Designed miniproteins, single chains. Designs and how they scored, part 58

Each design is a single chain, and the fold is of that chain. pLDDT is the mean over its residues in the fold that is shown.

## One batch from the design tools (miniprotein)

Design m2000
Fold by ESMFold2-Fast:
Structure m2000 (fold): chain A 86 residues (1-86)
Amino acid sequence: SREELEEKMIEILKKLGHSEKEAELIVAMLLVSEDPDDEAARDRLGELLLELGIVSKEELEAARSSSEAAGEVGRKALLYLIEQEK
């Protein structure tokens, strides 16, 4: 199932040295990339980005109407993950 796949991906990422929040973020990003029309996946990604302080509510709102703003949000998420490498 989707939930079993998510749980397995999170556990694999944790074994590779990622924290639980990093693993959740990576999985959420992958789910959105597979199906950009999945509102539940988009909402989950948005919640994680806000919780981790990666983006503001204003930046998320801009991303809904602008592909450039959406790209900047994605870039910030990737930079966050790179900064957590150590």
Scores: mean pLDDT 78

Design m2001
Fold by ESMFold2-Fast:
Structure m2001 (fold): chain A 87 residues (1-87)
Amino acid sequence: MKLLKEQLEEAVKNKELTKEQVEKSKKKLEELEKKIEELRKKYNLPEDTPEEEIEKLLLLEEGVSEEEAEEALERLRRDREELEKAL
């Protein structure tokens, strides 16, 4: 009984930490989506343009370095993969 309880508590604790990371990633995604929408309207970007390219272009337009833009996208992907593996 106690061993099963410890495993459940560990899973719940991991999910709680994961939930905070999800909230941070979600907030960043919402900010990026807003900026993409503004950039798309401002420059009349075609709808078939890949979202990743639009996000990268948007970050570069905002004065973020190419390295920082790539890191931001990579972190969002990693966070999502970690969540899928943990669940």
Scores: mean pLDDT 63

Design m2002
Fold by ESMFold2-Fast:
Structure m2002 (fold): chain A 66 residues (1-66)
Amino acid sequence: MRLKRAYEEAKRLLEGKDVEKMSDDQWKELIDEIAERSGVSGGEAALAVALLVKNLDLRKKISTLR
């Protein structure tokens, strides 16, 4: 249930942004924002972002951070 909210927030926020313009720090800030807005953990927010982006490097970095 909460993961679905994080996924929808991630979709909304990413739709307004160019993923190629985002640094690792910007991705972390986005994940933190999704977590706060959706009321989920940073790990759940990171998973929601990873599911949408499907970026191998980003997925590995998220796994090592949280």
Scores: mean pLDDT 68

Design m2003
Fold by ESMFold2-Fast:
Structure m2003 (fold): chain A 89 residues (1-89)
Amino acid sequence: MNVTVKLVEIKQVGTKVRVTVEVTSDEERPMTVAFHLDGSPKIHHIYSATGKVIKAEAEFEGREDFTVVAKVIQDGEILAEKTIKVTVE
């Protein structure tokens, strides 16, 4: 199964920053997109869907620059990963 993750948008909304990614798969199977801060093992947000094209978004507190990691997980395996550097202001 070939899976790709791309950054769609980084948008500041009030005190928060919304990060949107698009996941494209060659197979229509259930997948989970997990967002976390780089250097942190804690999952910040999780999104599960079934489809060949899935848009997933997560909101982060936008007080300083941060790095987000978006992982696509299926059956406990990481199929794709995207590291996103977010600049606030």
Scores: mean pLDDT 80

Design m2004
Fold by ESMFold2-Fast:
Structure m2004 (fold): chain A 90 residues (1-90)
Amino acid sequence: SDVRLVSKEEAEKIIEKYDLTTRQKAAILYYTYGLSLEEVAKKLGISVSTVRKYIEEAEKQYKENVELAKKLMPDPQGDPDFWGYLAKKF
């Protein structure tokens, strides 16, 4: 199901603005934007298996970041400080 809080265009602008690593981009696209593993893989130009590995590693090692992102989602579309914070945490 598409539970996306921001548009694809806005998502691309945020990712470019904050100089995020591929792992950080994968985690944000999957957890915050609700993209599937296949959609994240296509967008980042990597394999689905690599995306899955990054997401599983992020979830296992940074469980608090996922819970924190969920808590900080009241208005992610309009809050540049929210995205700056996520970029620093990953």
Scores: mean pLDDT 63

Design m2005
Fold by ESMFold2-Fast:
Structure m2005 (fold): chain A 97 residues (1-97)
Amino acid sequence: MKVTINQVEVVPKEQLQDARDLVAQLMTAIYRLAQRGKLEVVKVEYEEKEITPDQVEVSLHIEVNVSPEALPELQAEIDKQKAKFRTSGDVVVSEAP
C-alpha cells in the first residue's frame, strides 16, 4: 500500500544536528526495509529553511509503497523520531481516490 510521511519541524539552531540525526536514522530504517523487500521508496525530499537567525525549519517528505506486514515496523521507527518532534503529521496512508 502507498504511505506518505510528512514531517515539518522548527528547531533551534543548537538542536539542528539532533534533527538531522533523527532524519538520517529514519531514512536508514526506511532504506533497510526497502533492501529487505518490505517497502519501495518512491520519493524523498529534504529541506532546511532558516526562519530566524536562531531557528531552522526542517522539512521531510517521503513516499513509499509498503507491505502491510512492514507498516508496524515503519510506524515504530517514525514514532522513535516523533518522540523529539511533535508538530508534524503522522504516517498517512495515501488513499488515491
Scores: mean pLDDT 73

Design m2006
Fold by ESMFold2-Fast:
Structure m2006 (fold): chain A 64 residues (1-64)
Amino acid sequence: SLEKVEEKLREALPDLTEEQVRNIALGLVDMGVTTDEEIDEWVKRIKKVVENGRAHVAELRAAA
């Protein structure tokens, strides 16, 4: 369910805003992510993408 995805996202990525958590959770539900195993795998992947994106953006801003 949507609430379960949001809860797992908040636990894995506590720095995300409520709006970001909701938008990501809605995207996962829309893709048909329904099992606990699928949710955990996608949350793990999203965490890596978000952390890598933050590092890359910080590097670009520092270089500018």
Scores: mean pLDDT 76

Design m2007
Fold by ESMFold2-Fast:
Structure m2007 (fold): chain A 85 residues (1-85)
Amino acid sequence: METLNPEAERIAKLVELYERKEKGSKEEIERIAKEVLGLDSIEEAEKEVEEYKKKYPEFIEAYRAAVRNPDDPEAVAAYVEYLRK
């Protein structure tokens, strides 16, 4: 099984944190940003996500669709397929 490259893994963590910001507590999300991603603030995570959306828009949109609609098998499949490329 091929492991994700470090950049793809970081992008996935950033997008997950960004999408969870809309549903989770600010304190929990800020803690994850600092401890897991090594960022000073959630705003830095948002900037990184926007830069990755410019570089890899297809991957980011597939990930966002999967996180937004986890019960949608097509959205989840598109994200998983992108990770395998």
Scores: mean pLDDT 64

Design m2008
Fold by ESMFold2-Fast:
Structure m2008 (fold): chain A 72 residues (1-72)
Amino acid sequence: METERLYEGLREAVKKLLEEGRSREQIIAELEKRIEVLRRAIEVLRERQDEEGLRRYEALLRATERVLEELK
């Protein structure tokens, strides 16, 4: 549920940016940067043993990766 909701929201945001004339390549680059930031945040959450934070960030990472793969 949470991952699907995040995926749908992100997909609509990306679609809107493309409709507004932003380049697909710029959006891909920004999503790749976002994935790197999310992976670093997940590592910190693992060290803190924050199970709820891990669940949320892993869901956001999966949603972001799915949108990125659809753009490639």
Scores: mean pLDDT 83

Design m2009
Fold by ESMFold2-Fast:
Structure m2009 (fold): chain A 88 residues (1-88)
Amino acid sequence: SAEELLEKLRKAIEEGDTEKAFELLKEMLEKGIEVPLELYLALADLAVKQGNYELAAEVLELLAEQYKKQGDEELAEYYRKAAEVLRK
């Protein structure tokens, strides 16, 4: 269920398992499950703290795509640019 996947995502982030958290995030998006903004930002922040700038950038790129689908072009561009900075 969506609730079980959200709880698994939160737990993976709390345990510092960025790889598992990213897999869960992608699975939820494939299933059309809405992921709260706070969990995208928590996962990206955790990845940055672990030195995994590539994973952090990918998370922010997924967030930018969600804002673009919602018609929020300004937030989509903001997170796209944030991802570009992390890939430097």
Scores: mean pLDDT 89

Design m2010
Fold by ESMFold2-Fast:
Structure m2010 (fold): chain A 79 residues (1-79)
Amino acid sequence: SLDEQLERIDRALATTTDPANIQALQVLRDSLLRQKELIRQGRPRSEVQRVVSQGVAEALRIIGDAIDARLAAERAAKL
C-alpha cells in the first residue's frame, strides 16, 4: 500500500546520512503523499501514474547529479 511505502521511506530517512539520498527520499515521499491525495480526490489512474513517473525521474536526477559532481571532483583532483 502507499502507507507501507511511506513507512519504508520514513525508516530510510531516519537512517540515511547522505544529503543526495535524503533529498531523493524526500522527493519520493512527497510523490507518495501527492498520489494519496489524487486517489482521495478520485483522480484518474493516468494522473496518479504521471506523479509516480515524475517522482521517480526527479529522484533519479538528484542521485545522478550527485554522482556526476563526485566524478567531476575526482577528475579535477587528478589534473
Scores: mean pLDDT 85

Design m2011
Fold by ESMFold2-Fast:
Structure m2011 (fold): chain A 82 residues (1-82)
Amino acid sequence: MEDLRKKAEELKKLLDEYDPSNRDIVEKIRKISMEMMNRASQGDKEAARLMGQVQADIAAKQGHADTAAKIQRAWDALAKAL
């Protein structure tokens, strides 16, 4: 669980520094997101919840607040169903 939270925190820090022209940041975000998504697909409820929060944060930073709220709700529902 500590590992998952550490990955989520790292991902949030990368999102704060998000610059689509910075390949290193984009690649790190992609790698961590894929790892979290893979764990969620294996039934890890905590990974699903954290992935939802991260995707919602990304959508919000891109100016899609309504989409961010919907993403968060969808992942929360998935985490409860797992």
Scores: mean pLDDT 70

Design m2012
Fold by ESMFold2-Fast:
Structure m2012 (fold): chain A 80 residues (1-80)
Amino acid sequence: SAEARLAAAVARLRALGHDTTADLVLEARRAIDAGDVLRAEEYIGLLEIELGVEKLAGDDELAAAIREAIDALEELLARR
């Protein structure tokens, strides 16, 4: 499920030492749960920027974790 993939991505981000990014993913999820579409889109946008930076830096594991989080968040947002 999207929820399970999101939880796995958050756990992976924390295991990689990226607690701030994991917290950003959870803030996006809280915005979705609250029905705050604008705030959710803002947080997803910040994650997309970070994904681009990490791809350029060659951190494939971090980039994969961020991409999985974004995909799960977008799926959850589409469900409302």
Scores: mean pLDDT 88

Design m2013
Fold by ESMFold2-Fast:
Structure m2013 (fold): chain A 80 residues (1-80)
Amino acid sequence: MLSKREEAILLATLTIQLAGLQFALENPNVSVEELEEEIRILEELIKEAKEKTKDPEVLKLIEKFEKEVEEARKKVEERK
């Protein structure tokens, strides 16, 4: 199981990666393939986070990231 420091680093990483994806979604010059790769990376990080933490407050935050990634995926499909 992750330490509290490791959980904080993981949440910070997810936050930075999600912000990057959201900025990329606003840029018409970013390809669909690049956006799909960023989504794939985030989905893998979320999966690992869910497997490694048992803290219900951390899990609630991860669930919010998962919903944001799902919304981003819908926007990428609209761009195709």
Scores: mean pLDDT 80

Design m2014
Fold by ESMFold2-Fast:
Order: C-alpha cells, then structure tokens, then sequence
Structure m2014 (fold): chain A 91 residues (1-91)
C-alpha cells in the first residue's frame, strides 16, 4: 500500500490535487476504487501530519483560500503532497 500511495502522490503532483478522486486514480494506476480510496486516505493522513509540522505552509494555504487565489492554493497543495511523499519514501 505504501508504494501505491507514493504513486497516488505522483499522480496528484502531475495532474493536480483536484483530479485526485478514487475513480481517476483507480483508472490511472489500474487498481480497484477501494484500493485507490485506501491509498488516498493514507496520503491524506501524511499530508495532515506535514501540515501540523509546517504551520507557515498551512497559514499560506488559508490566505490563498481567503483570497480566492486558486494558483496559490494549488502551489501549497502540491508542496504538501511532495512533503508527504518524502515521508512515505523515508518509512
């Protein structure tokens, strides 16, 4: 599951976090929707942990949301995914 979750992270970095659904991931990686959902949940948990350790990045995300700056929101989301992927690779 860890290797699959890393690939889900790669998919999010390539196609944007908005494209990250169990359906799109299942099709792209050739896995079941249930497996894609489990990998997505693991990635989300790692992202939440990164957000707790990087409060400045979380504050930047909140400012982007308040401003309606979708490009800034995507940039912060991609950074969170990249850091979560690094944590998964280190484990």
Amino acid sequence: LRELTIRVGDFALEHGVEALTPESVAEALGVSKETAARAGQLLAAEIAEVAREEPELLAEAERALEAGDMAAEEAVARRLVALAKERLEAE
Scores: mean pLDDT 75

Design m2015
Fold by ESMFold2-Fast:
Structure m2015 (fold): chain A 79 residues (1-79)
Amino acid sequence: SVEELVEVLEEVAQHELANGGEISDEMQERLRAAASTVPLEELRKLQELIREAAEEGLRQGLSEEEIVELMLERLREYA
């Protein structure tokens, strides 16, 4: 589901913050598995939200961490 995919994306972001930015093979597999349960139209919408958040954050001069937080906020609002 979209909600499960968003939860996994939040875990990935927290893992990057906690473990020096490397995503484990196990976390990558969980992300692929969660994404496979989401319809293509919903995946496209989530990708658009991520892109828009990144563009907005770059325009505002936000840090990489702040851009990731903005992406997660937009994804949570959609889910």
Scores: mean pLDDT 76

Design m2016
Fold by ESMFold2-Fast:
Structure m2016 (fold): chain A 82 residues (1-82)
Amino acid sequence: GLQQAVVAMLQVMRRVRNDPRSLLSTDQVLSIVDDVLATTDLSDQARSVLQTVMDRVRQYSTLSKDQVLDIVTNTMFQASQQ
């Protein structure tokens, strides 16, 4: 359910914040999201929310940490309103 989506989003945000790089490639961000998808037991709703993050990230070639955190936070907020 929604709680699983929130937990997964918090894990993505934690991994992004803990990365020592100030800029991440699209592939590096997608790798973080894929790892969370692979290591967490997620509902179909939670997987759909993570897929939305991946789709938004794919529109960029490189992202700052702030840009990644904004995408994750905005996607999580939108999911919480449904």
Scores: mean pLDDT 79

Design m2017
Fold by ESMFold2-Fast:
Structure m2017 (fold): chain A 67 residues (1-67)
Amino acid sequence: DDALLERIARREAAEALAELERVRDDPQKGQAILDRMRRALAAAREQGLPAVAAVLEEALKRGEDIL
C-alpha cells in the first residue's frame, strides 16, 4: 500500500529532522543523520517508490538547511 509507505516515510522523516535539530551543534552526528537519509532516498529510488522518494528528498533538503 503506497499510501501506508508514504505515511511511514513522512513520520520517519519528521523524526529524523527533529533529531537533526537536537544535534545541530554536533556536525559529526548531523552528517551521519543526513547520510542515513541519503541512503534511504537512494534505496527508495532504486526500488521504484516515487512517493517515498519525494518525501525523503524534501526532508533531506530541509535537513541540509538545519545544519
Scores: mean pLDDT 83

Design m2018
Fold by ESMFold2-Fast:
Structure m2018 (fold): chain A 88 residues (1-88)
Amino acid sequence: SVSFTLSGTGTLVTDTTVAATFTGTTSDGKVLTGTATIDLKTGAFSGTGVLTDPLTGEQQNVTFEGTATVSVSGGEATFTGSGTVTPL
């Protein structure tokens, strides 16, 4: 598995859940883009996305999970986090 850091924005879908889109960078320099569900009580998130190698242009469908710090204002959420990527 490869570690990553991310940032993104989302919208509250329940009192405790955010649906989000994000971009991030892996520890090996690849770009991760995708969608995630974030639990506001724990900061846990999981989702699916695409991992792109900027040197080769290779794209890999992935799942990911991790934890995020979330700020919510007026139903809009912003977040930063880290986690691990698993190739599909």
Scores: mean pLDDT 81

Design m2019
Fold by ESMFold2-Fast:
Structure m2019 (fold): chain A 88 residues (1-88)
Amino acid sequence: SAAEEMAIQSVELLEQLKKEGEQLLAQLQAGQDKTQQIEQWKQQVQDLINFLQDAAKASDTPESPYFIKLKEEFQKMVQEAQDLAKKG
């Protein structure tokens, strides 16, 4: 279905956002000011997570274990980014 196709594409986008977040975290750790970029990245992650959760609810489909794992990884990255951004 279109909803399933969108969910798959959204998971791929989450993986891309994870790579972007890892790069931003590395740049913050190196002392670069990336505060605005981290805030934009956090917003993009949250919007996509909300979209996937809403799509799953609308389809009466359980959340993918893979998606649950990505959410946990993003939550950890967001916590790390908040501490690093305070120093930029």
Scores: mean pLDDT 73

Design m2020
Fold by ESMFold2-Fast:
Structure m2020 (fold): chain A 66 residues (1-66)
Amino acid sequence: SEEEEQKKREEALAQTAAGAAEHTFGRALGVEVLEVGKTSGVALVETEAGRFRVTVDGTKVTVERV
């Protein structure tokens, strides 16, 4: 169903965003998905170093401190 597909996309985005933030800013403590598309999305990741906005656009991942 569409609901199940959206949930899978949200989980995939959360994992991608957490991994991207952890790569530079330490262990992820929490992830909040703000927007999710088929190949794009925005999430907030909380790490021990602070809070970060992770933007995914196809293969491009951007991590910015908020």
Scores: mean pLDDT 82

Design m2021
Fold by ESMFold2-Fast:
Parts: sequence; structure tokens; C-alpha cells
Structure m2021 (fold): chain A 92 residues (1-92)
Amino acid sequence: SKAEELREKARSYLEEARKALDAGDFDTVVENAKKAAEYAIEMADQGDVEGAREILDGLVELANRAEKQGKLDVATELYLLAMQVALAIRAA
């Protein structure tokens, strides 16, 4: 289904962001997190609120990890992306 396709894309970008964070590649973290958030917003807009919440939770977890590493700028960008997903879920 289209919902499964969007979930797969969002999950793959979130996973690439996690791998990039483990590697210390912060530009790649932000780029992949932005893509995951874009797909999560589309999922919420199409009524897949559950799928969008999964990505929201993943973005918050990633932001918390960046903050613990002292990467405050990266963490702030990730929290802002999570907020955008949360607002899309609320609007759905």
C-alpha cells in the first residue's frame, strides 16, 4: 500500500540518520532526518498517524542522543523537525 511505502521510506532515512550520528557525520544526520520528517508529515496528512508517531519518537530519540554528545546545534535542528511532525499529527 502507499502507507507501507511511505513508512518504509521514512524508516530508511531515520536509520541512515542513526548510522550517521554513530559515525559523527552530523551534516548527514540532519539531511536524512529532514527526509524522514518530510515523509512522516505526508503520512500524517494521509491519515497514517501511527506511522508518523513512530518517526516522531525516532527523531526525539535521535535529538536526545545528539544532545548527550554535546551537539546542541544538531539536537536543536532535530527537535525542530520532531515539532513539525508533531504539528502535522495534531492537524490530522
Scores: mean pLDDT 90

Design m2022
Fold by ESMFold2-Fast:
Structure m2022 (fold): chain A 75 residues (1-75)
Amino acid sequence: SSSEERYAEDLFEQMVELYRQMLEAQRAGDLETAERYARQLGDLLVEAERTLSPELLERLKKRLAEEFERLEGEA
């Protein structure tokens, strides 16, 4: 549905931002903060797995993998 697709897009944007913050914390040597952001990412993934259809979940995971790889390359 259009509402489920919108929710998937919102999750993508939130998870990408959390991943950026995690990478910044890692680069700063703030491992406690990095672990906190990683936990928040895990929590959002659990919610996505409960809420999204298998097709939208697969699409979300693929987009996240591509964007996370891009962000890691910027470090």
Scores: mean pLDDT 87

Design m2023
Fold by ESMFold2-Fast:
Structure m2023 (fold): chain A 85 residues (1-85)
Amino acid sequence: SKEDLIKGAENAIKTIKELLEQGDYAGAKTLVRVLEHELLKNVKDEEVRKKIKELADKAIEAIDNKDTEAAIKYLEEILKVLKEY
């Protein structure tokens, strides 16, 4: 269900935040891509899919720059996109 998908995304984002706090940037990036893959398997709306891809790429770029605040912001925007669609 959409609610299960949102809950799964919230749990993944919580784990990504914990990995970032630990300095595990590689683990955080891997989990962002796992989250993106699972969302795109379940979301059929092309506009929503495009936004998820763009936000996941921005989160990865932020992690590569060690900008954890920006990474978290982009991950929270993915949740907003899911809740509003």
Scores: mean pLDDT 90

Design m2024
Fold by ESMFold2-Fast:
Structure m2024 (fold): chain A 90 residues (1-90)
Amino acid sequence: SETQKLLEKIREVRQKLAEDPDRVLSEEEQEYLKLGDELLEKQKKLAEAAEKSEELAKELEKLAKEIEDKGEAAAAELVEKLVEKLKKEE
């Protein structure tokens, strides 16, 4: 696919730059490097979102267990505590 060809071009430019960091890049090579950096940033954001989703799932499981143990009357306080913890991790 065109996307796979683009990714291969990005890798080629990065390899050349790794071998000679001071080399003059063509306009096309500069654009590939920029696209590669943007793709890495998006991949990092997706990985962070996936990790936060896994942490949220674990916190929700803990919350459900604490509500069962302490009863419905404690639910509001436990939910508020979880919300504050998640806000701190943003």
Scores: mean pLDDT 69

Design m2025
Fold by ESMFold2-Fast:
Structure m2025 (fold): chain A 65 residues (1-65)
Amino acid sequence: HMTKEELIEKIRELAEKGEFDKIQKVYDFVKKHVPEYKDAHGFEFVEAIKKLTDEQLKELEKILK
């Protein structure tokens, strides 16, 4: 049920809380599933998240719990 925009906001919250291990897992997950964005940060990382399938988005949501 989480939207891609809600996921992006949750990643910012993790950064503010200093949960960098979870953020690293998110980056690793995105690099595996969207390899053309392996070096993406900021705006490019947002575009990479938008390319995730609904199933991949659900898997990523579980990582952010």
Scores: mean pLDDT 73

Design m2026
Fold by ESMFold2-Fast:
Structure m2026 (fold): chain A 81 residues (1-81)
Amino acid sequence: METEERIRELSEALGFDAEATLKRMKEQGLSDEAIELLIEAVEAGVELHRLLEAGAPLEEIEARNQAVLAALKPKAEALLA
């Protein structure tokens, strides 16, 4: 499943246990859609951090951050409705 592969890649980047984290999110009652949204948000945060570490212009980082928020907001609102 794509979600499991994505969380594994994040676990390798951030140093956590992918399987234990996924299991705990499901045990806490998070839907598959909520888990996917959290993974997407963390992936975006990691990418923004990589751009900052690489010395990308703050204007570019802010523009990408705003684009991420615009993409995630309707997904989050759909999950909370």
Scores: mean pLDDT 77

Design m2027
Fold by ESMFold2-Fast:
Structure m2027 (fold): chain A 84 residues (1-84)
Amino acid sequence: PEEQIELLKQAIENDDVNLLIELMEEDGIADLGKAPKILKAFKLYKDSDFTANPVETVKAAGITDPELQAYAIGSMNRLALAQE
């Protein structure tokens, strides 16, 4: 789990959509075509120093699918907890 969070941080920092797609596949996400919008949500969240509301952040990125919203919100919560 910690290694996945570090890879997610790398995907966000480097705008690496392909790395995010790999992480989404490992988490069982079927709609990989939305990876650019999910990456946008994660970048917005990072730019807020992990203080933005995750629900509002995913809506701002244009993520409307409930499964993808749940995935993105869960990932944002894990990113926030991983900050030191």
Scores: mean pLDDT 80

Design m2028
Fold by ESMFold2-Fast:
Structure m2028 (fold): chain A 77 residues (1-77)
Amino acid sequence: GSALMLNNYREAVANLRVGDTGTAVVDVLQFLKNQGLLPYSTAVTANPENLKLLQKLLGIPVDGIVGEETLQALQRS
């Protein structure tokens, strides 16, 4: 349900680190895709294209890496 997805998102965000390309990033991307904030065609995989799309959505600099700005923006959402 929506509560489980939100809890998984919050846990994934809390576990993110600079340069992370692991399971936590995948969970964040999956949550955003399910909320309609990423295109339906978006693969649930940590990659530069999906990270750039996430950064554009968050309104932060687009570099395709999980940096401090990306972590702070996700923690504020």
Scores: mean pLDDT 69

Design m2029
Fold by ESMFold2-Fast:
Formats: structure tokens, C-alpha cells, sequence
Structure m2029 (fold): chain A 74 residues (1-74)
């Protein structure tokens, strides 16, 4: 069903967000790229839950990038 397909797609976005956070903890610069990709896919989704995850991941990626840049300059 269409509802089941949307649910599966939303679960994919949730899993992607967790994988992105794990990648940031391992290699921050590469993890930021993954987090931005998940944010873009979530925001483009017709699912409100996926869009909310996308917004959170976009904010997380921006905050992490700023933190990494400050650590490299100090």
C-alpha cells in the first residue's frame, strides 16, 4: 500500500540520521557530509516525520561544522 511505502521510506530516513550521527563521532568532516545528505532527503520527503528529521539533521550538521571549524582555528 501507499501508506506502507511511505512508512518504509520514513524508517529509512530515521536510520540514515542515526548512521550520520555515528559517522560524525568517527570522522566529523565525513559525517557532516552524510548528515547534510540525510537532511536534504528528509526535507524533500512528503512525510512530515521525515521533514522534521531533515530539519534536525540540517541544524545538527551546521552546528557540528561550526564546532569543527572553531577547533581547527584555535
Amino acid sequence: SEAAALEARTEGIREGAENAKAAVESVPKEGISVALSVAQNGLASPSPEAQEIGKEMLAYAKETKEKVEKEELE
Scores: mean pLDDT 80

Design m2030
Fold by ESMFold2-Fast:
Structure m2030 (fold): chain A 81 residues (1-81)
Amino acid sequence: SIEDLIRRAEERIRRAREELERFAKEYGEDHPLVINMRKSIEKAEELLRRGKETGNRRDVILAEASVGMVEIALTVEKLAS
């Protein structure tokens, strides 16, 4: 259901924010990756909000794609360290 997609997207955004806050504490708020990851999370939250308001499954899926980019970036940085 769309409700299950929304719940999954909300949980992924929450976890990505927590991991980003840990990364930002280590590297600083002005780090280019921190700035770019925050923008991706903000985009994911806006897409999810629209998907919830309109029942548009595409917007919820795009929200997951946006948070997925943050998850990939954080994983790459952990592996490259």
Scores: mean pLDDT 87

Design m2031
Fold by ESMFold2-Fast:
Structure m2031 (fold): chain A 77 residues (1-77)
Amino acid sequence: EGFELYVYKPLKEALRLLEESFSSKDTEKLIEEAKKKVENVEELLRRAGAMTPEIKELLEKLKKKMEEIIEEVKKKK
């Protein structure tokens, strides 16, 4: 239960925000919110020593998506 509420839910929400950012007028704000959620989860897991291979994989996937969106936003300058 704690894992679902404090790890998986925030990571799923971050992914949703990133997906929404492609169609949103507030792309930069949504990216910032998603990035904050991912960073908070990563720090929590690091401190708790609860980083599993599957969570690491999910975090890497989210970071890759964030990087792709940030690069796309940069091109809009």
Scores: mean pLDDT 74

Design m2032
Fold by ESMFold2-Fast:
Structure m2032 (fold): chain A 85 residues (1-85)
Amino acid sequence: MVMTLTITTATEEQARQAGRIVEEAMKELGGDAVAVVGRRVYAVWRFKGESEETALKKAEEIAARVAPLAESVEVRFEDDIEERE
């Protein structure tokens, strides 16, 4: 399973600041990748055997930290290509 947290900000400067907050939070909470593209920040977690509830809790903690800079926050879950369920 892959979880992607997408944070949209009003400006590229706010996206850059939110990206730094996400990177610091992921050093503490774990995570696989962070990318800042224009006004959006993408944070990615790859889970092998972890529950969606555990994943969501980590996403909620990061979302709370970036809330003052974020216009919107979206969480998406995608199946791993090698693990269909």
Scores: mean pLDDT 76

Design m2033
Fold by ESMFold2-Fast:
Structure m2033 (fold): chain A 86 residues (1-86)
Amino acid sequence: MEELKEELKKAIEELKARFPELPDSSIQTMKNLIENSTKEQIEILLVIAKHLPELLEARQRGDGEKAREVVEKILKETEPYVEKLK
């Protein structure tokens, strides 16, 4: 669990380094969410973190279709973990 939280925090810091325009408040909110998350929530956040760079790149390019595809991919990959939260 703690190893997964640390890996996720590292991914968020790398994301901030690649996209410095991301608000510090958003980064802090994500870190706080990680600290208070269950295992299933951490798994969901890891999927989001994995796909977030592609989503941000699509948005920067104005590629709304690609951005939508990435969001749909995130929703599909997180579905098993969301089901475990029920």
Scores: mean pLDDT 74

Design m2034
Fold by ESMFold2-Fast:
Structure m2034 (fold): chain A 81 residues (1-81)
Amino acid sequence: SQLDVLLSRLSTLSFEEQLLQTEALAAWMLNSGTPLSEIEAALARVREAVAADPRLSEAQKAAFEAALDATLAAIRAHHAA
């Protein structure tokens, strides 16, 4: 799956690339008609992997969390409309 490919590569990606690829995955899932619960589950797995990345600062991890929270809020709003 696209999620498994991303998860396998996260440890080799820069912080900026991790954000870009995660946003791209979320957009692709939304545009493909993926159910909200599956998008939430996929982003939760990426979130866990990034939180465990020893290369990232606490500030970068906090920024990643904030970006994913914003993305999920936008996706939830889209599904509620």
Scores: mean pLDDT 85

